# Designed miniproteins, single chains, continued (2), part 4

Each design is a single chain, and the fold is of that chain. pLDDT is the mean over its residues in the fold that is shown.

## One batch from the design tools (miniprotein)

Design m4099
Fold by ESMFold2-Fast:
Structure m4099 (fold): chain A 61 residues (1-61)
Amino acid sequence: LVGKTVRATKSVHSSAPFILSFEEGDLLEVLKELNEDWWLVRSLKTGKEGVVGKSLLEVIE
């Protein structure tokens, strides 16, 4: 999944510095699979990097 584009299935707004905030439908690049629950991703919209729960993401490629 590293290097693949994924789509957010719902919006998340977080003030935590390591958690990425995003809107439903946003496209993200998978940078690293950290563990069974969390991926490090980059927003294609904002260029920001952060950790996201993998259950919130849909692989589109």
Scores: mean pLDDT 79

Design m4100
Fold by ESMFold2-Fast:
Structure m4100 (fold): chain A 85 residues (1-85)
Amino acid sequence: DLAELERRLAAGADVNAQDELGFTPLHYAAMRGDLERVRLLLEAGADVNAQDTIAGLTPLDLALIMGHDEIVEVLREAGARLRTP
């Protein structure tokens, strides 16, 4: 729910909070192909190059793996990079 995400961010939720797997909200939005959430998170100051703690995957890596081409374009415009080999 996009409105729930907006409410959490307005209430002071950390846009870059990592779960136990090291995934940020931006990782999940990119994985799910949720363009509206990706844009909202980037506007809220999300770290476009945040890496998970398991494999060092960035949101861009997840968008590419899942085949979400529009998310890939938006993330690249925001300065996203693939994880370093």
Scores: mean pLDDT 80

Design m4101
Fold by ESMFold2-Fast:
Structure m4101 (fold): chain A 59 residues (1-59)
Amino acid sequence: MELYRAVKDYEALLPTELSFKKGDVLEILKEVNDDFVLARSLKTGKEGYVPKSVLEPVE
């Protein structure tokens, strides 16, 4: 399971995007392009697109 953590709060601009708070952990389901991934929030179970720039790997 590929886990990433939000480095800051993000509010979805589109209904296909995921909203989250700084420190939330997301599971990466698919890389879409250079700017976005498809992820699932471990906190809410919701899936959506998230900007790669607001995520860091969990290690």
Scores: mean pLDDT 81

Design m4102
Fold by ESMFold2-Fast:
Structure m4102 (fold): chain A 73 residues (1-73)
Amino acid sequence: DAEIEAEFKKFDKDGDGVISAAELKTYYEEIVGKKLTDEQVQTTIKAYDKDGDGVIDFEEFKEMLAALKAVSP
């Protein structure tokens, strides 16, 4: 969890406990090495954002990070 928390804090510039669409786009570029379109970013947010507020909270970020770093058995 310390690693996930450190990654979250890198993108949570405002310290409000959520990641915006712009910050999520930066995350994909840094971690995945891939640039997303604005539409792809919104699709990703919708996949994890059950509340429809347009941001990713810490719990949703953990799920997304796990999916991106998962190794298929």
Scores: mean pLDDT 70

Design m4103
Fold by ESMFold2-Fast:
Structure m4103 (fold): chain A 75 residues (1-75)
Amino acid sequence: MSEEEEALFRELDTDGDGYIDKEELKAFLRRHGVELSDEEVELLIKNADTDGDGKIDRKEFLRTLYPLLRGIRAR
Protein backbone atom coordinates (compact mmCIF):
# COMPACT_ATOMS: atom_id res chain seq x y z
CA MET A 1 0.00 0.00 0.00
CA SER A 2 1.00 3.63 -0.40
CA GLU A 3 1.82 5.62 2.76
CA GLU A 4 -1.57 7.39 2.43
CA GLU A 5 -3.47 4.07 2.15
CA GLU A 6 -1.52 2.52 5.05
CA ALA A 7 -2.07 5.61 7.25
CA LEU A 8 -5.83 5.55 6.65
CA PHE A 9 -6.04 1.79 7.29
CA ARG A 10 -4.05 2.15 10.55
CA GLU A 11 -6.37 5.00 11.66
CA LEU A 12 -9.36 2.63 11.26
CA ASP A 13 -7.64 -0.55 12.55
CA THR A 14 -7.24 0.67 16.14
CA ASP A 15 -6.37 -2.76 17.63
CA GLY A 16 -3.82 -3.62 14.90
CA ASP A 17 -5.32 -7.02 14.05
CA GLY A 18 -5.33 -6.31 10.28
CA TYR A 19 -9.14 -6.12 10.04
CA ILE A 20 -11.75 -3.36 10.24
CA ASP A 21 -15.05 -4.13 11.96
CA LYS A 22 -18.33 -2.18 12.12
CA GLU A 23 -17.47 -0.36 15.37
CA GLU A 24 -14.07 0.83 14.08
CA LEU A 25 -15.64 2.09 10.84
CA LYS A 26 -18.45 3.85 12.75
CA ALA A 27 -15.94 5.49 15.14
CA PHE A 28 -13.85 6.76 12.19
CA LEU A 29 -16.90 8.23 10.45
CA ARG A 30 -18.00 10.00 13.66
CA ARG A 31 -14.50 11.47 14.15
CA HIS A 32 -14.70 12.97 10.63
CA GLY A 33 -18.19 14.43 11.10
CA VAL A 34 -20.06 11.80 9.06
CA GLU A 35 -23.34 10.81 10.72
CA LEU A 36 -24.44 7.42 9.38
CA SER A 37 -27.03 5.13 10.99
CA ASP A 38 -26.03 1.66 12.22
CA GLU A 39 -27.92 0.23 9.21
CA GLU A 40 -25.95 2.39 6.73
CA VAL A 41 -22.63 1.34 8.33
CA GLU A 42 -23.73 -2.32 8.17
CA LEU A 43 -24.50 -1.88 4.45
CA LEU A 44 -20.98 -0.52 3.84
CA ILE A 45 -19.47 -3.51 5.67
CA LYS A 46 -21.62 -6.00 3.73
CA ASN A 47 -20.63 -4.44 0.39
CA ALA A 48 -16.91 -4.75 1.28
CA ASP A 49 -17.01 -8.08 3.19
CA THR A 50 -16.75 -10.85 0.59
CA ASP A 51 -16.09 -13.56 3.24
CA GLY A 52 -19.21 -12.84 5.35
CA ASP A 53 -17.24 -12.73 8.63
CA GLY A 54 -18.26 -9.14 9.45
CA LYS A 55 -14.66 -7.88 9.06
CA ILE A 56 -12.81 -6.09 6.25
CA ASP A 57 -9.20 -6.98 5.47
CA ARG A 58 -6.64 -4.67 3.76
CA LYS A 59 -7.43 -6.02 0.28
CA GLU A 60 -11.20 -5.50 0.65
CA PHE A 61 -10.56 -2.05 2.19
CA LEU A 62 -8.47 -0.89 -0.78
CA ARG A 63 -11.01 -2.13 -3.36
CA THR A 64 -14.24 -0.92 -1.72
CA LEU A 65 -13.89 1.50 1.22
CA TYR A 66 -10.64 3.40 0.53
CA PRO A 67 -12.02 5.51 -2.40
CA LEU A 68 -15.04 6.51 -0.28
CA LEU A 69 -13.15 7.17 2.97
CA ARG A 70 -10.33 9.06 1.22
CA GLY A 71 -12.91 11.63 0.13
CA ILE A 72 -14.27 11.95 3.68
CA ARG A 73 -10.75 12.30 5.19
CA ALA A 74 -9.80 15.00 2.62
CA ARG A 75 -12.58 17.28 3.93
Scores: mean pLDDT 73

Design m4104
Fold by ESMFold2-Fast:
Structure m4104 (fold): chain A 87 residues (1-87)
Amino acid sequence: MSEEELEREVLRALALMYIGLARILKDHPKEQGELYEKAGELFAEAGDYEEAAKAYEKAAEAYEKAGDLEKAKEAKEKAEEYRKKAE
């Protein structure tokens, strides 16, 4: 495994950890959104654009539930961006 491959695997592992933590925080939608957003950023850095898009979609849903419409809109725009990159 190269250092570049190791870096991508570490980013993926961290992203999955954030997804897991976000799933636990069901009663804390703002924090849930922040964790999904971090996961999306890490998946994007790893080049996993489909997973990044899914994470940002979940962040948008969480931010909508929290009443943070601005962050929800930003997360939806990021999800669409990464969906296009995954094509």
Scores: mean pLDDT 87

Design m4105
Fold by ESMFold2-Fast:
Structure m4105 (fold): chain A 63 residues (1-63)
Amino acid sequence: LVGAIVQAVSDYVARRPDELSLRKGERVLVLEQLEGTLVLVQSLATGRVGIVPLSALRVVGRA
């Protein structure tokens, strides 16, 4: 997953200060795989970096 471009499957609202809110269809670059279900990502639309659960994402490309 690191280096992959993935897409939000639905709107995701950040629940913690270290999380990133996403809109459905928003594309993000995976920077790091964290704890088993969490990834550090950068939004391609906004450039913002934060943590999201893998369940919120679907792989659509590679960086």
Scores: mean pLDDT 77

Design m4106
Fold by ESMFold2-Fast:
Structure m4106 (fold): chain A 57 residues (1-57)
Amino acid sequence: SAGEQIRKARRELGLSQRELAELAGVSQATVSRLERGEKVPVENAYKIVDALNEKRL
């Protein structure tokens, strides 16, 4: 699932859900919900994906 791919990418970067949330400018609850496959606002999902991409080499 998309949420599982987000969790995998976050773990590969050594980030906690809280740290990813701080980088993305969203709440930790939003990161947790997205990783569980729960509905979140599309803008928040994009912020999380963008933060992960900015941390990749």
Scores: mean pLDDT 83

Design m4107
Fold by ESMFold2-Fast:
Structure m4107 (fold): chain A 76 residues (1-76)
Amino acid sequence: DEKYKEAGKLVKEARKKLGLSQEELAEKLGVSKSTVSRIEAGTGASAEILERIAEVIKPLDEELSKKLKEKAEELK
């Protein structure tokens, strides 16, 4: 539960730094807006989605990319 809440906070932070809406992030990841909303609310996440977001944010924020990858490992 706490792992999912922290994952959601990191995803929301990355999305805001990318200047994306939940719909725009969902399009980039190939998922539904509902999936992004659920993840950011801390009700569920997948390691694969966090890893994809980490790659997208890496050129803009390498530290946040590392935190997302670490959280993805915890979700294994």
Scores: mean pLDDT 82

Design m4108
Fold by ESMFold2-Fast:
Structure m4108 (fold): chain A 62 residues (1-62)
Amino acid sequence: GKIYAVASKDYTATKPDELSIKKGEVLEILEQVDKNHVLAKNVKTGEVGIVPSSVLGKAGAR
């Protein structure tokens, strides 16, 4: 199944390839880019971008 994580805090994109997120938003984890960054899709907005893994909470799937 797909891997999901919930944003543990707000994050504002600082680079063109990054995704801005709000605390509590659900993100689909598409790929792990490195140990500190993932490529994720915001389930609500459909936007895709790189976010720091440190802003993500516990992963869950239904």
Scores: mean pLDDT 78

Design m4109
Fold by ESMFold2-Fast:
Structure m4109 (fold): chain A 67 residues (1-67)
Amino acid sequence: EAESYLEKGREYLEKGDYEKAVEWFEKAIELDPDNAEAWRELGIAYEKLGDYNKAVAAWLRAVGAEL
């Protein structure tokens, strides 16, 4: 379930294993691509990795096309 994968991602994020966190958040998105929380968490993980372009892209998907 996507929620369980989100929990796994958060656990790795807390441990500072940002690469593993990205993997679990990507799995959550594969199960539920409309899960805004998964996209927000993915953005945070990319920000922690210093990949700001990917972080912004993930956050834009989280908020949807407000434009």
Scores: mean pLDDT 80

Design m4110
Fold by ESMFold2-Fast:
Order: sequence, then structure tokens, then C-alpha cells
Structure m4110 (fold): chain A 160 residues (1-160)
Amino acid sequence: GPVTLSEQLKEAAKNPESLSEEEIEELLNQFRYSLPALVQLLDSPDDNVRLHALQVLGESIEALGEIDLERTAEIILPYLPQLLPKVIELLKSPNDEIREAAAELIGEIAELAVENEALREALLPYIPQIIPPLEELTKSPNEEVAKAAKEALEEIRELL
């Protein structure tokens, strides 16, 4: 089947130094153009659609952060006020896969924010809303959920 953006990004992130500036710019532009739609999909009543959007966002941010952290931060920054409240609510989902993916996405955003002052300043006001649901998730009987929440809290603690 056709290679998805997240699959292309995972492959590119294995050897970022082999990428031309033109190839990096194309990957960043594909993410930039996809981002508004992905943020809207987080409001879907379908758990599979919400899960897919969380996973694509998290995987794209992880891979692009490895390729070009500063431009990835610049792309995400204007969407943080729309994105963060939705992802924080998804940490409280009754669906374990959604809670795991939401925690992972928070972790990836926090990891970028450690290295980017503008993202750090934009993320800090949400920390009081993020920490309590993540601490609750560390107690989950689902080991993958608990692990994702612990890793996200470690990134947030480095941010502070």
C-alpha cells in the first residue's frame, strides 16, 4: 500500500544526515499541511479516528524533532492552544490505547519544549492540568499506559 507520512518520517529519522534540505523541507511541509486536520480529528466521536490522529501526531513530532527540532517547534507552536486541551481530556479517556497515545504525545511535546524556549513558555501554563491525570495513569494496571505516563512525567520534570 502507499507509504504514510508517519512511515516516511520514521525511515527518514534513521539517518537524518542523508537528507537534503529540500527533502527535510518537504517532510516539514507535509506535517504543516496535515496538522490542522489531525487536531480536528481529536474531536471525532470514533475512538479509532482519535487514536490514529494521536499516533500520527506523536510519531511525526518524534521523527521531525530528530530531523529538525527548531522548525518542528515553530510548526507546532501556533496549534498548542487548540491541541493541548484536547490531548489533556484524552488522558481521561476510558480507552487504554487512547490514554497511552495521549500520554506519549504529551511526552513528545515536552521533550521538544526542553530544547525550545517558545514551546516551553507556551506549555508551562498547562502543566497544572497535565500532571494530575499523568500521575493517575502511572498507577494503571495496563503496563503500556503506566510506562507512557511515567516517561511523559520525566520529560515534564526536566522542563521545570
Scores: mean pLDDT 89

Design m4111
Fold by ESMFold2-Fast:
Structure m4111 (fold): chain A 110 residues (1-110)
Amino acid sequence: SEVEKFFKERIEKYEKEIEKDPNNATAYLNRGLAYLKLGKYEEAIRDFKKAIELDPNNALAYTLLGEAYLKMGKYDEAIKWYRKALEIDPDNVVAQNLLKEAEKKKKEAS
């Protein structure tokens, strides 16, 4: 699809940016997001963890890491990372809603 082509082209773009600057937290975050959109959750997790290593106060990176775990059905990991996002940004409505979704799915899987 055009959407899949778009995210594959974004991955190539950010791979080149990372080659030029391996400390570019934003490039890892954006490549991870493209992997997430393509259902490549393991690659997304690696990139989001690297983005967090480089910029530990980026609440969005923790929220996206949680989303990757949620899509894998790893609810305890998703809850952990959403809680970390909310420690950094308590008013983040997206992270609050995703945390509630993960907690609900964990109860339904029990």
Scores: mean pLDDT 91

Design m4112
Fold by ESMFold2-Fast:
Structure m4112 (fold): chain A 110 residues (1-110)
Amino acid sequence: MAPSLGQQLLLAAARGDPARVRELIAQGADVNATDSGGRTPLHIAAGYLPPSDPESGLEVVRILIEAGADVNAKDDDGRTPLQLAKEAKHMPPELKEKLIKLLKEAGAEE
């Protein structure tokens, strides 16, 4: 059984796959689709940059923001993408700063 476009987008965001994210958005995927924890693709991408290719993870964040992702969406724990980015462990400081800047420039509230 094929997953929904929204479910496919959540998975592409988790993988840090910018090409697949672009394809799914072009097909009409809801950029604000949620998983069982109320997490959007932006929550997933902002909370975890793949260690093998963190720049692809940052590119996924940029694509989601440009496609109209709600940068202030709250998951079931009341966390925003910005809060998940700040709480992210083992992310290099330079990458964390770039991620936080992208979210704040897109209107993320503190």
Scores: mean pLDDT 84

Design m4113
Fold by ESMFold2-Fast:
Structure m4113 (fold): chain A 157 residues (1-157)
Amino acid sequence: SLEEKQKQLLENDKKTVEEHPELLTTPIPHGDEKWTPLLLRISSINSEEEAKLMIEFLRYISTLPHGPEIVNAKAEGGPFEGATALHMAASLPLDKLKLEYRKELVEALIEAGADINAKAKGALAGATPLLMALAQGDEELAEYLISLGADPNAKLL
């Protein structure tokens, strides 16, 4: 069934973390850039079911000693240089994913050890997850990030 297929994908992700944690922190080619599998998956969330599976996976990562290393791995090269999973989550389109899932993704990333004030480089120079949410017009997510400790005085480089 579709549900069994989705559960299998989650179990495969958990197995990768357990057997080959280096694969989740190693950026792989993505156009002119290198992104980790986590960055690619979060940036491509396009349904409530994909969001739910990612939230479950992130909650699993939060139980691991190396969870912070996984969620804070950065994109290399190109316009997204230095971007983290939290930057990608804060940039998700408002029309594709309800606020409740965008908030839960942010919560799950922070529980896993994501740096709420991480700064991107390149074309996004100095951008924080808060600035990414504001750029999307997601004022409710931006307020939520501030409530979780985001620095509202963050400056672009």
Scores: mean pLDDT 80

Design m4114
Fold by ESMFold2-Fast:
Structure m4114 (fold): chain A 63 residues (1-63)
Amino acid sequence: GPPLLAVAVKDYKPLLPTDLELKKGEKVLIEKFVNDNYWLVRSLETGKTGYVPASVLEVLGEV
């Protein structure tokens, strides 16, 4: 389906090299739901892609 837009509800610091650092308020596109706890996202501010915990994101809807 079309990518989902989400926003970081809190800052996130990477735990793994493949994780994406996020700042609170940063908007991302969800590219893949890997599991219920971890999603692959692309930052709309930096264009960088990486994994983040689902708990740091609020889904806004389709774009």
Scores: mean pLDDT 84

Design m4115
Fold by ESMFold2-Fast:
Structure m4115 (fold): chain A 125 residues (1-125)
Amino acid sequence: GTPLHEAAREPDPAVALPRIEALLAAGADVNAKSGGVLSGSPTPLMEAASHPVTPTSVALVSFLLAQGADPDQKGSFGRTALEFAIAVLESRPEGVFPPRYESVRDQIVPKEEHIAAVRAVFERY
């Protein structure tokens, strides 16, 4: 991906936000596709939306949308950012956690809750 795609994968907004601002000021296309040889070329918004391992990832999605990221821009397989994020989040195997996760199973945020949080951000824009 481009440097902007890499910055969008950073879960810490204190690191990601200044880097994204600098790249956009330097002329980076907020809607750039990764430019790979595969048909699945995600935008920075798709990367940010599909990466929420933590609540801070939602802040990055909000920031990119505020910077003019197109929520309707199609990337991988003709999917929008929301459709791409849902597909990636749903593909994660929630039923096959290591035994150590059993003791904290009730503290793990379900896929539906992650999807709902991402969807709510997109609905604001």
Scores: mean pLDDT 66

Design m4116
Fold by ESMFold2-Fast:
Structure m4116 (fold): chain A 78 residues (1-78)
Amino acid sequence: TQALVDALLAAADAQTAWFLQHVPTLSPAERERLLATFRRQVAEAVQWVRQHAPDLAAQVEAHLEARLAELEAAVAAA
């Protein structure tokens, strides 16, 4: 379970880094679609962790919400 949570956080960090790199090259419509997809993925990941690793849920939720906020700020600034 810890290994799966670690892999999930690493994947979220990598995905966030990719989006941040590409946000300036995307159209406004593409930015909103990617942001909507990321929001959905964060919600699904948080729900999964709450169900399977509740003791880690607060840490994972804070981490994923921070990545989402970072992406939202980048999209708003673009």
Scores: mean pLDDT 83

Design m4117
Fold by ESMFold2-Fast:
Structure m4117 (fold): chain A 94 residues (1-94)
Amino acid sequence: LATSLNNLALVYQSQGKLDEAEPLYQRALEIRKKTLGDEHPDVATSLNNLAVVYQSQGKLDEAEPLYQRALEIYKKNNDHLGVERTKLALENLP
């Protein structure tokens, strides 16, 4: 279910429909947190995806804490690619 919501959100995001993508990513994140726990790598990926949408919308105050949370989870799970990508996203915030 969460994966299907995430995939649909990616389609909307690719079309520039950020307002449609946002609630789908929020729901996918909620489901993953409940089913996998708050520290799971898939939760970090969901946080990162939602942060990208917020950043694209200019919602920087909403995006930054999500990137920071995702970075912490990636570090705990030794996901070096997730850490590197999330650090770059944070460095590129204005």
Scores: mean pLDDT 82

Design m4118
Fold by ESMFold2-Fast:
Structure m4118 (fold): chain A 68 residues (1-68)
Amino acid sequence: SSLSDEEIEKKFKELDKDGDGTISREEFLRYLRGQGIPSGIEERLFKLADKDGDGKIDFDEFKELLSR
């Protein structure tokens, strides 16, 4: 994989600017756009990552997404 667990943790903390332990939909979509993800698929990726359906991404969901 191109990202280590340490790098994934650092990225998660960078995106969780509010310090609530989750990545908001807005933060996640901004991240995907920064990675060059085409417009229109970021919403699908958010739904795939949001396994709990709570409208936000926790660390475990984020790590699973990046480990695929």
Scores: mean pLDDT 73

Design m4119
Fold by ESMFold2-Fast:
Structure m4119 (fold): chain A 62 residues (1-62)
Amino acid sequence: GNILARAVKDFEAQHPAMLSFKKGDELVVSEVNEELGLALAESKTTGKRGWVGLSWLEIVSE
């Protein structure tokens, strides 16, 4: 199932495949690439999807 996570910092995407977010934003994670340290997520705040740094997320629910 999808994982609910929260952003620990602000980030402005420099690439269209990446997701912009603010500290405290809730993200729904659908995929994880542990080798690259990335997660595919959708922002509950903006509705946009993209890749985010896995280390920038705190897991809220699984």
Scores: mean pLDDT 81

Design m4120
Fold by ESMFold2-Fast:
Structure m4120 (fold): chain A 157 residues (1-157)
Amino acid sequence: VEEARRLLEEGERLFKEGRLDEALELYQRALALLLKELPLDHPLLAEALNNLGKVYFALGDLETALAYYRRAIELNPDNAEAWNNLGKVLFALGKLEEAAEYYKKAIELDPDNMEAWINLAKVLLKLLEKDPENEEAKKWLEELKEKYPEAVKKAEE
């Protein structure tokens, strides 16, 4: 467990440096250690899977990223970051309605997640570009403008 934590922390440092292949190796090694030592419902397994999903998303492998984030939320449904990251993959796949629901779920779990609010604003704007009469997207974007005006502004940039 302690070695796997150090590999996750070092992998996150390498990921932030853009050293994606080296971060991938460390996260795979961390996951392989955690799977030997921990029960399958342990939160560190969901974290390791979410971090693998981030690397595959950054590499442009959206299908593999989607599989890892789904598995992360199956193991830890309260992981707001994994819901937000799954929303980003669906948005990149052009699945705007599905992406909106996953960002709403991330916000329900973590209301202070400013990134999930910005990503919800982006998807709602894209839905209204496709269908200007989408009453659900209008209503959500109005509520967002009232509560989180900075999230909407950053979504228009």
Scores: mean pLDDT 97

Design m4121
Fold by ESMFold2-Fast:
Structure m4121 (fold): chain A 100 residues (1-100)
Amino acid sequence: SSAEEERRIELERERLEELKEKNPFIPGVDMSDLVNAKDSLGRTPLHLAAEIGDEEAVRILLALGADVTAKDKDGRTALDLARENGHEKIVAILEEALAA
């Protein structure tokens, strides 16, 4: 339902915001390690940003060295998730990152 989808999007957005907020406050944490950290589904922050359609988060994560080729447990990349969710601008950003 739309209500379940909205709740899921809010939770994923909250997780991205928490990562942005907490990264500089954790002693000894490497930003590169954090941006490529995988959740229980094998998804990186880049997967979550691409699924939600958060263009700003995608740009920040790419600038921090996020792995565009990382696959989740279903074998999907962030680019695959952006395509599946119709986020055409994020698809373009990720395709440019892969071509560079």
Scores: mean pLDDT 74

Design m4122
Fold by ESMFold2-Fast:
Structure m4122 (fold): chain A 67 residues (1-67)
Amino acid sequence: GISLALERIWKIVDTDGDGKVSIDELRKVAKSLGLNLSDITLQKLDKDGDGYIDEKELQDYVDSFRR
């Protein structure tokens, strides 16, 4: 499902291994895999407003699809 796809995207995008990814990189990778992540969704994931998403923010988003 979408949760597995997001976990795979995270591993691809987090090339630095620091547990965070750029919103722009996440959007590009998701688009290349045929996943449409809205700008609003990405902004909600970036709670700090720093242009990066941490692993916890992505996990919260994935959990929202399971409810």
Scores: mean pLDDT 66

Design m4123
Fold by ESMFold2-Fast:
Structure m4123 (fold): chain A 70 residues (1-70)
Amino acid sequence: MEELERKLDELIEKAKEAIEEGKYEEAIKLLEEALELLKENRHLFSDEELKAAEAHVKELIKALEEKKKE
């Protein structure tokens, strides 16, 4: 569990760095990788935890897609 959380945190941190550099497409790819990691390891989460994490990542992806249009 903790190793998975560490990998997710690393992907999120890399996505934040990409956002700061204006690399929104790269940030979206990193967030999509985090979403795939959550789906592959869904058995390690409760339904509520998984839904919350997926919703959070999807919300960030949508925000970045809108940012790309600005």
Scores: mean pLDDT 77

Design m4124
Fold by ESMFold2-Fast:
Structure m4124 (fold): chain A 63 residues (1-63)
Amino acid sequence: SEEEIEAAFKAVDTDGDGTIPLVAVPAIARRLGLNPTDEEVLAADKDGDGTVDYEEFRAFFEK
C-alpha cells in the first residue's frame, strides 16, 4: 500500500532531505514483497544522479 511505501522511504531517508540512495531501492522492494530487476531499479533513477526522490520511488512501486 502507499502507506507502507511512504514508511519504507522515510525509514531510509535518515537526513530528511527527501531523497534516498538508488542502492537502497532493491532492499526496500524486497521488504514490500517485490523482486525488481536491475532494469526496473535503474528506471527509478530518472535523472541518473544515483538518488531517488519520493515521487520516483512511489512511481516505481505504484505502477
Scores: mean pLDDT 72

Design m4125
Fold by ESMFold2-Fast:
Structure m4125 (fold): chain A 59 residues (1-59)
Amino acid sequence: SAPAGLSEREEKIAVLVVMGYSQREIGEILGISPATVSRLIRRIFEKLGLSSKEELRAH
């Protein structure tokens, strides 16, 4: 599933962010660069209308 228009990759990243993983750790888990993770996290926040990790955890 892809709630709120998130891709499967973006959904997995959102879960890992909520679980408290850093951009580096998420990159290692998914096999992508930390810079790519950071960009995708920003895109997730934009898609969900959120501005912080704390708001994502409450969503």
Scores: mean pLDDT 77

Design m4126
Fold by ESMFold2-Fast:
Structure m4126 (fold): chain A 60 residues (1-60)
Amino acid sequence: MKARALYDYTARTPEELSFKKGDELEILGVDPEDPTKWLVKNLKTGEVGWVPAIYIEILS
């Protein structure tokens, strides 16, 4: 599922993804323990990591 970053985000753990506002993302999944965290791929860098869902806009 395509998404876009609403804000800049800096990874706080090695498993999180850093991105900039306006970056194109792909949602790969959700954390089973915390559905407010999504696994996403940054389409510019190809890197994958966990991010807070509130930083992301879903594109239809």
Scores: mean pLDDT 81

Design m4127
Fold by ESMFold2-Fast:
Structure m4127 (fold): chain A 69 residues (1-69)
Amino acid sequence: RTFSPAELLAAIGIADRDGDGTVTPEELAAAVREGRLSPAQARALLTQADLDGDLTIDAKEIAALQAAA
């Protein structure tokens, strides 16, 4: 499923529960489990926003999405 940069930024805001500016796989799993994110949104973050492939979405990846939005 294709998500826009703005949709990915919204999903990051939902998943970044502690506000530390990073999203871990555990935060994504918790957000899906709690019904705050769909599984499709979590997959899109890992496939479209995780640019370095470490399964963590950091400030650099968030900045890239902001530039694209």
Scores: mean pLDDT 72

Design m4128
Fold by ESMFold2-Fast:
Structure m4128 (fold): chain A 65 residues (1-65)
Amino acid sequence: MIEVGDIVEAIEDFEARLPTDLSLKKGDRLLVEKVVNENWVLARSLKTGETGYVPASALRVIGRA
């Protein structure tokens, strides 16, 4: 289960479909800022500082901030 404040890693690539989505490359690390529902989170990229919606299925929890 993904929670606000989790540090997550992308386990697969994700291509943004909406301007509010964030594209992911496998291995990208993000901070979870909001859990929207079971399928979507709002996350911030730790490498770029960009924030956007990403699918929870593309993420694995690796720690907490």
Scores: mean pLDDT 84

Design m4129
Fold by ESMFold2-Fast:
Structure m4129 (fold): chain A 94 residues (1-94)
Amino acid sequence: LFEAARNGDIEAVKAAKDVNAKDELGLTPLHLAAYAGHKETVETLLSLGADVNAKDVNGLTPLFLAASEEVAEILVKNGADVNAKDSYGRTPLE
């Protein structure tokens, strides 16, 4: 699942039992898809009920990791908190 999200493998993402699963760093598939800039995979994960505001072990949401403005716009449109703060008190736009 995590590698599928990172690589933009939409079919493998759709076959996932839990799209909100967290890895050892607290990263969800949505974090990895956003970081990799996979716009269509981000949209697919959100349609499957991915938590747009999921936090990793450092308080980072997918919006903090968004590789492109287009991915960031999709996340914000789907309810991403632009005022969320990480463990250092930073927001995604700082």
Scores: mean pLDDT 77

Design m4130
Fold by ESMFold2-Fast:
Structure m4130 (fold): chain A 80 residues (1-80)
Amino acid sequence: MAEEQARILAEDAAKAPKEAVDRFLDGLKELAEKLGNEEAVKAIEEARKAWEEYRAGVEGAYEKLVKALAKLIEALEKAL
C-alpha cells in the first residue's frame, strides 16, 4: 500500500511547482517536530533531498524519491 501511494505522490511531485512541494514538506516537518516523531522528520528530509536530486537530473533520483516517499508514508501512518 505505501509503495503505491508513494508512486502516486512522486508523480504529483514531479508535475508540481518547486514552491508547492517545498511548502508541503515544510508543513509536514513542522507537524512531525511538534508531535516528537523523529522518524517522520528524518523521512521528510530524505524525501526533500531525493526530490531536489530528481529536479537536478541526478541519475536514479526518481527511484530514490519513490523509496523516500514510501518511508515517509510509513512513518506518518505510525504517528496517526
Scores: mean pLDDT 75

Design m4131
Fold by ESMFold2-Fast:
Structure m4131 (fold): chain A 95 residues (1-95)
Amino acid sequence: MSELGRDLLQAAILGDAEEVRRLLAEGADVNAQDARGRTPLHLAAENGHLEIVRILLENGADVNAQDLDGRTPLDLAEEAGNKEIVELLKENGAK
């Protein structure tokens, strides 16, 4: 993973939408993975960051990406009770 990818994962956890936009504009991999196979979309969905979920999907995030446990962003949003994110992910092809 590049340094930009690591920074993108961190910005997705923190809910920093402006930093997410900046990193993507600088060429960060929208589908960067951490040591657990989690993408920025997984982390934003789990942490309830609706605006970041929207930005990532607009930039080609894999809506059905699986972490090392086989969990998708939809699974994490449902587990966290993030209902608006669940709806948005399903509207964008989440299974």
Scores: mean pLDDT 89

Design m4132
Fold by ESMFold2-Fast:
Structure m4132 (fold): chain A 81 residues (1-81)
Amino acid sequence: SAVREALNAADASGFTPLHRAALAGDLARVRELLELAKRHGGDINARTDAAFSNLTALDLARMAGHEEIVALLLEHGADPA
């Protein structure tokens, strides 16, 4: 579906919408994207490319200190490893 394609669409650096929202600390956008991923099949554990260290949205939220986003990602089944 177009929604699934948009959820999994990576930019030139391998960043999906979820990566961008998690890094930015946009809790409302992260919540929206996680609900869409559950309904339409988005990969919440997608990694950025090797130039950006193969990081997940959970990794980016932790690095940026966004504790509420870390908790929300874990509640939605993000891999803590």
Scores: mean pLDDT 81

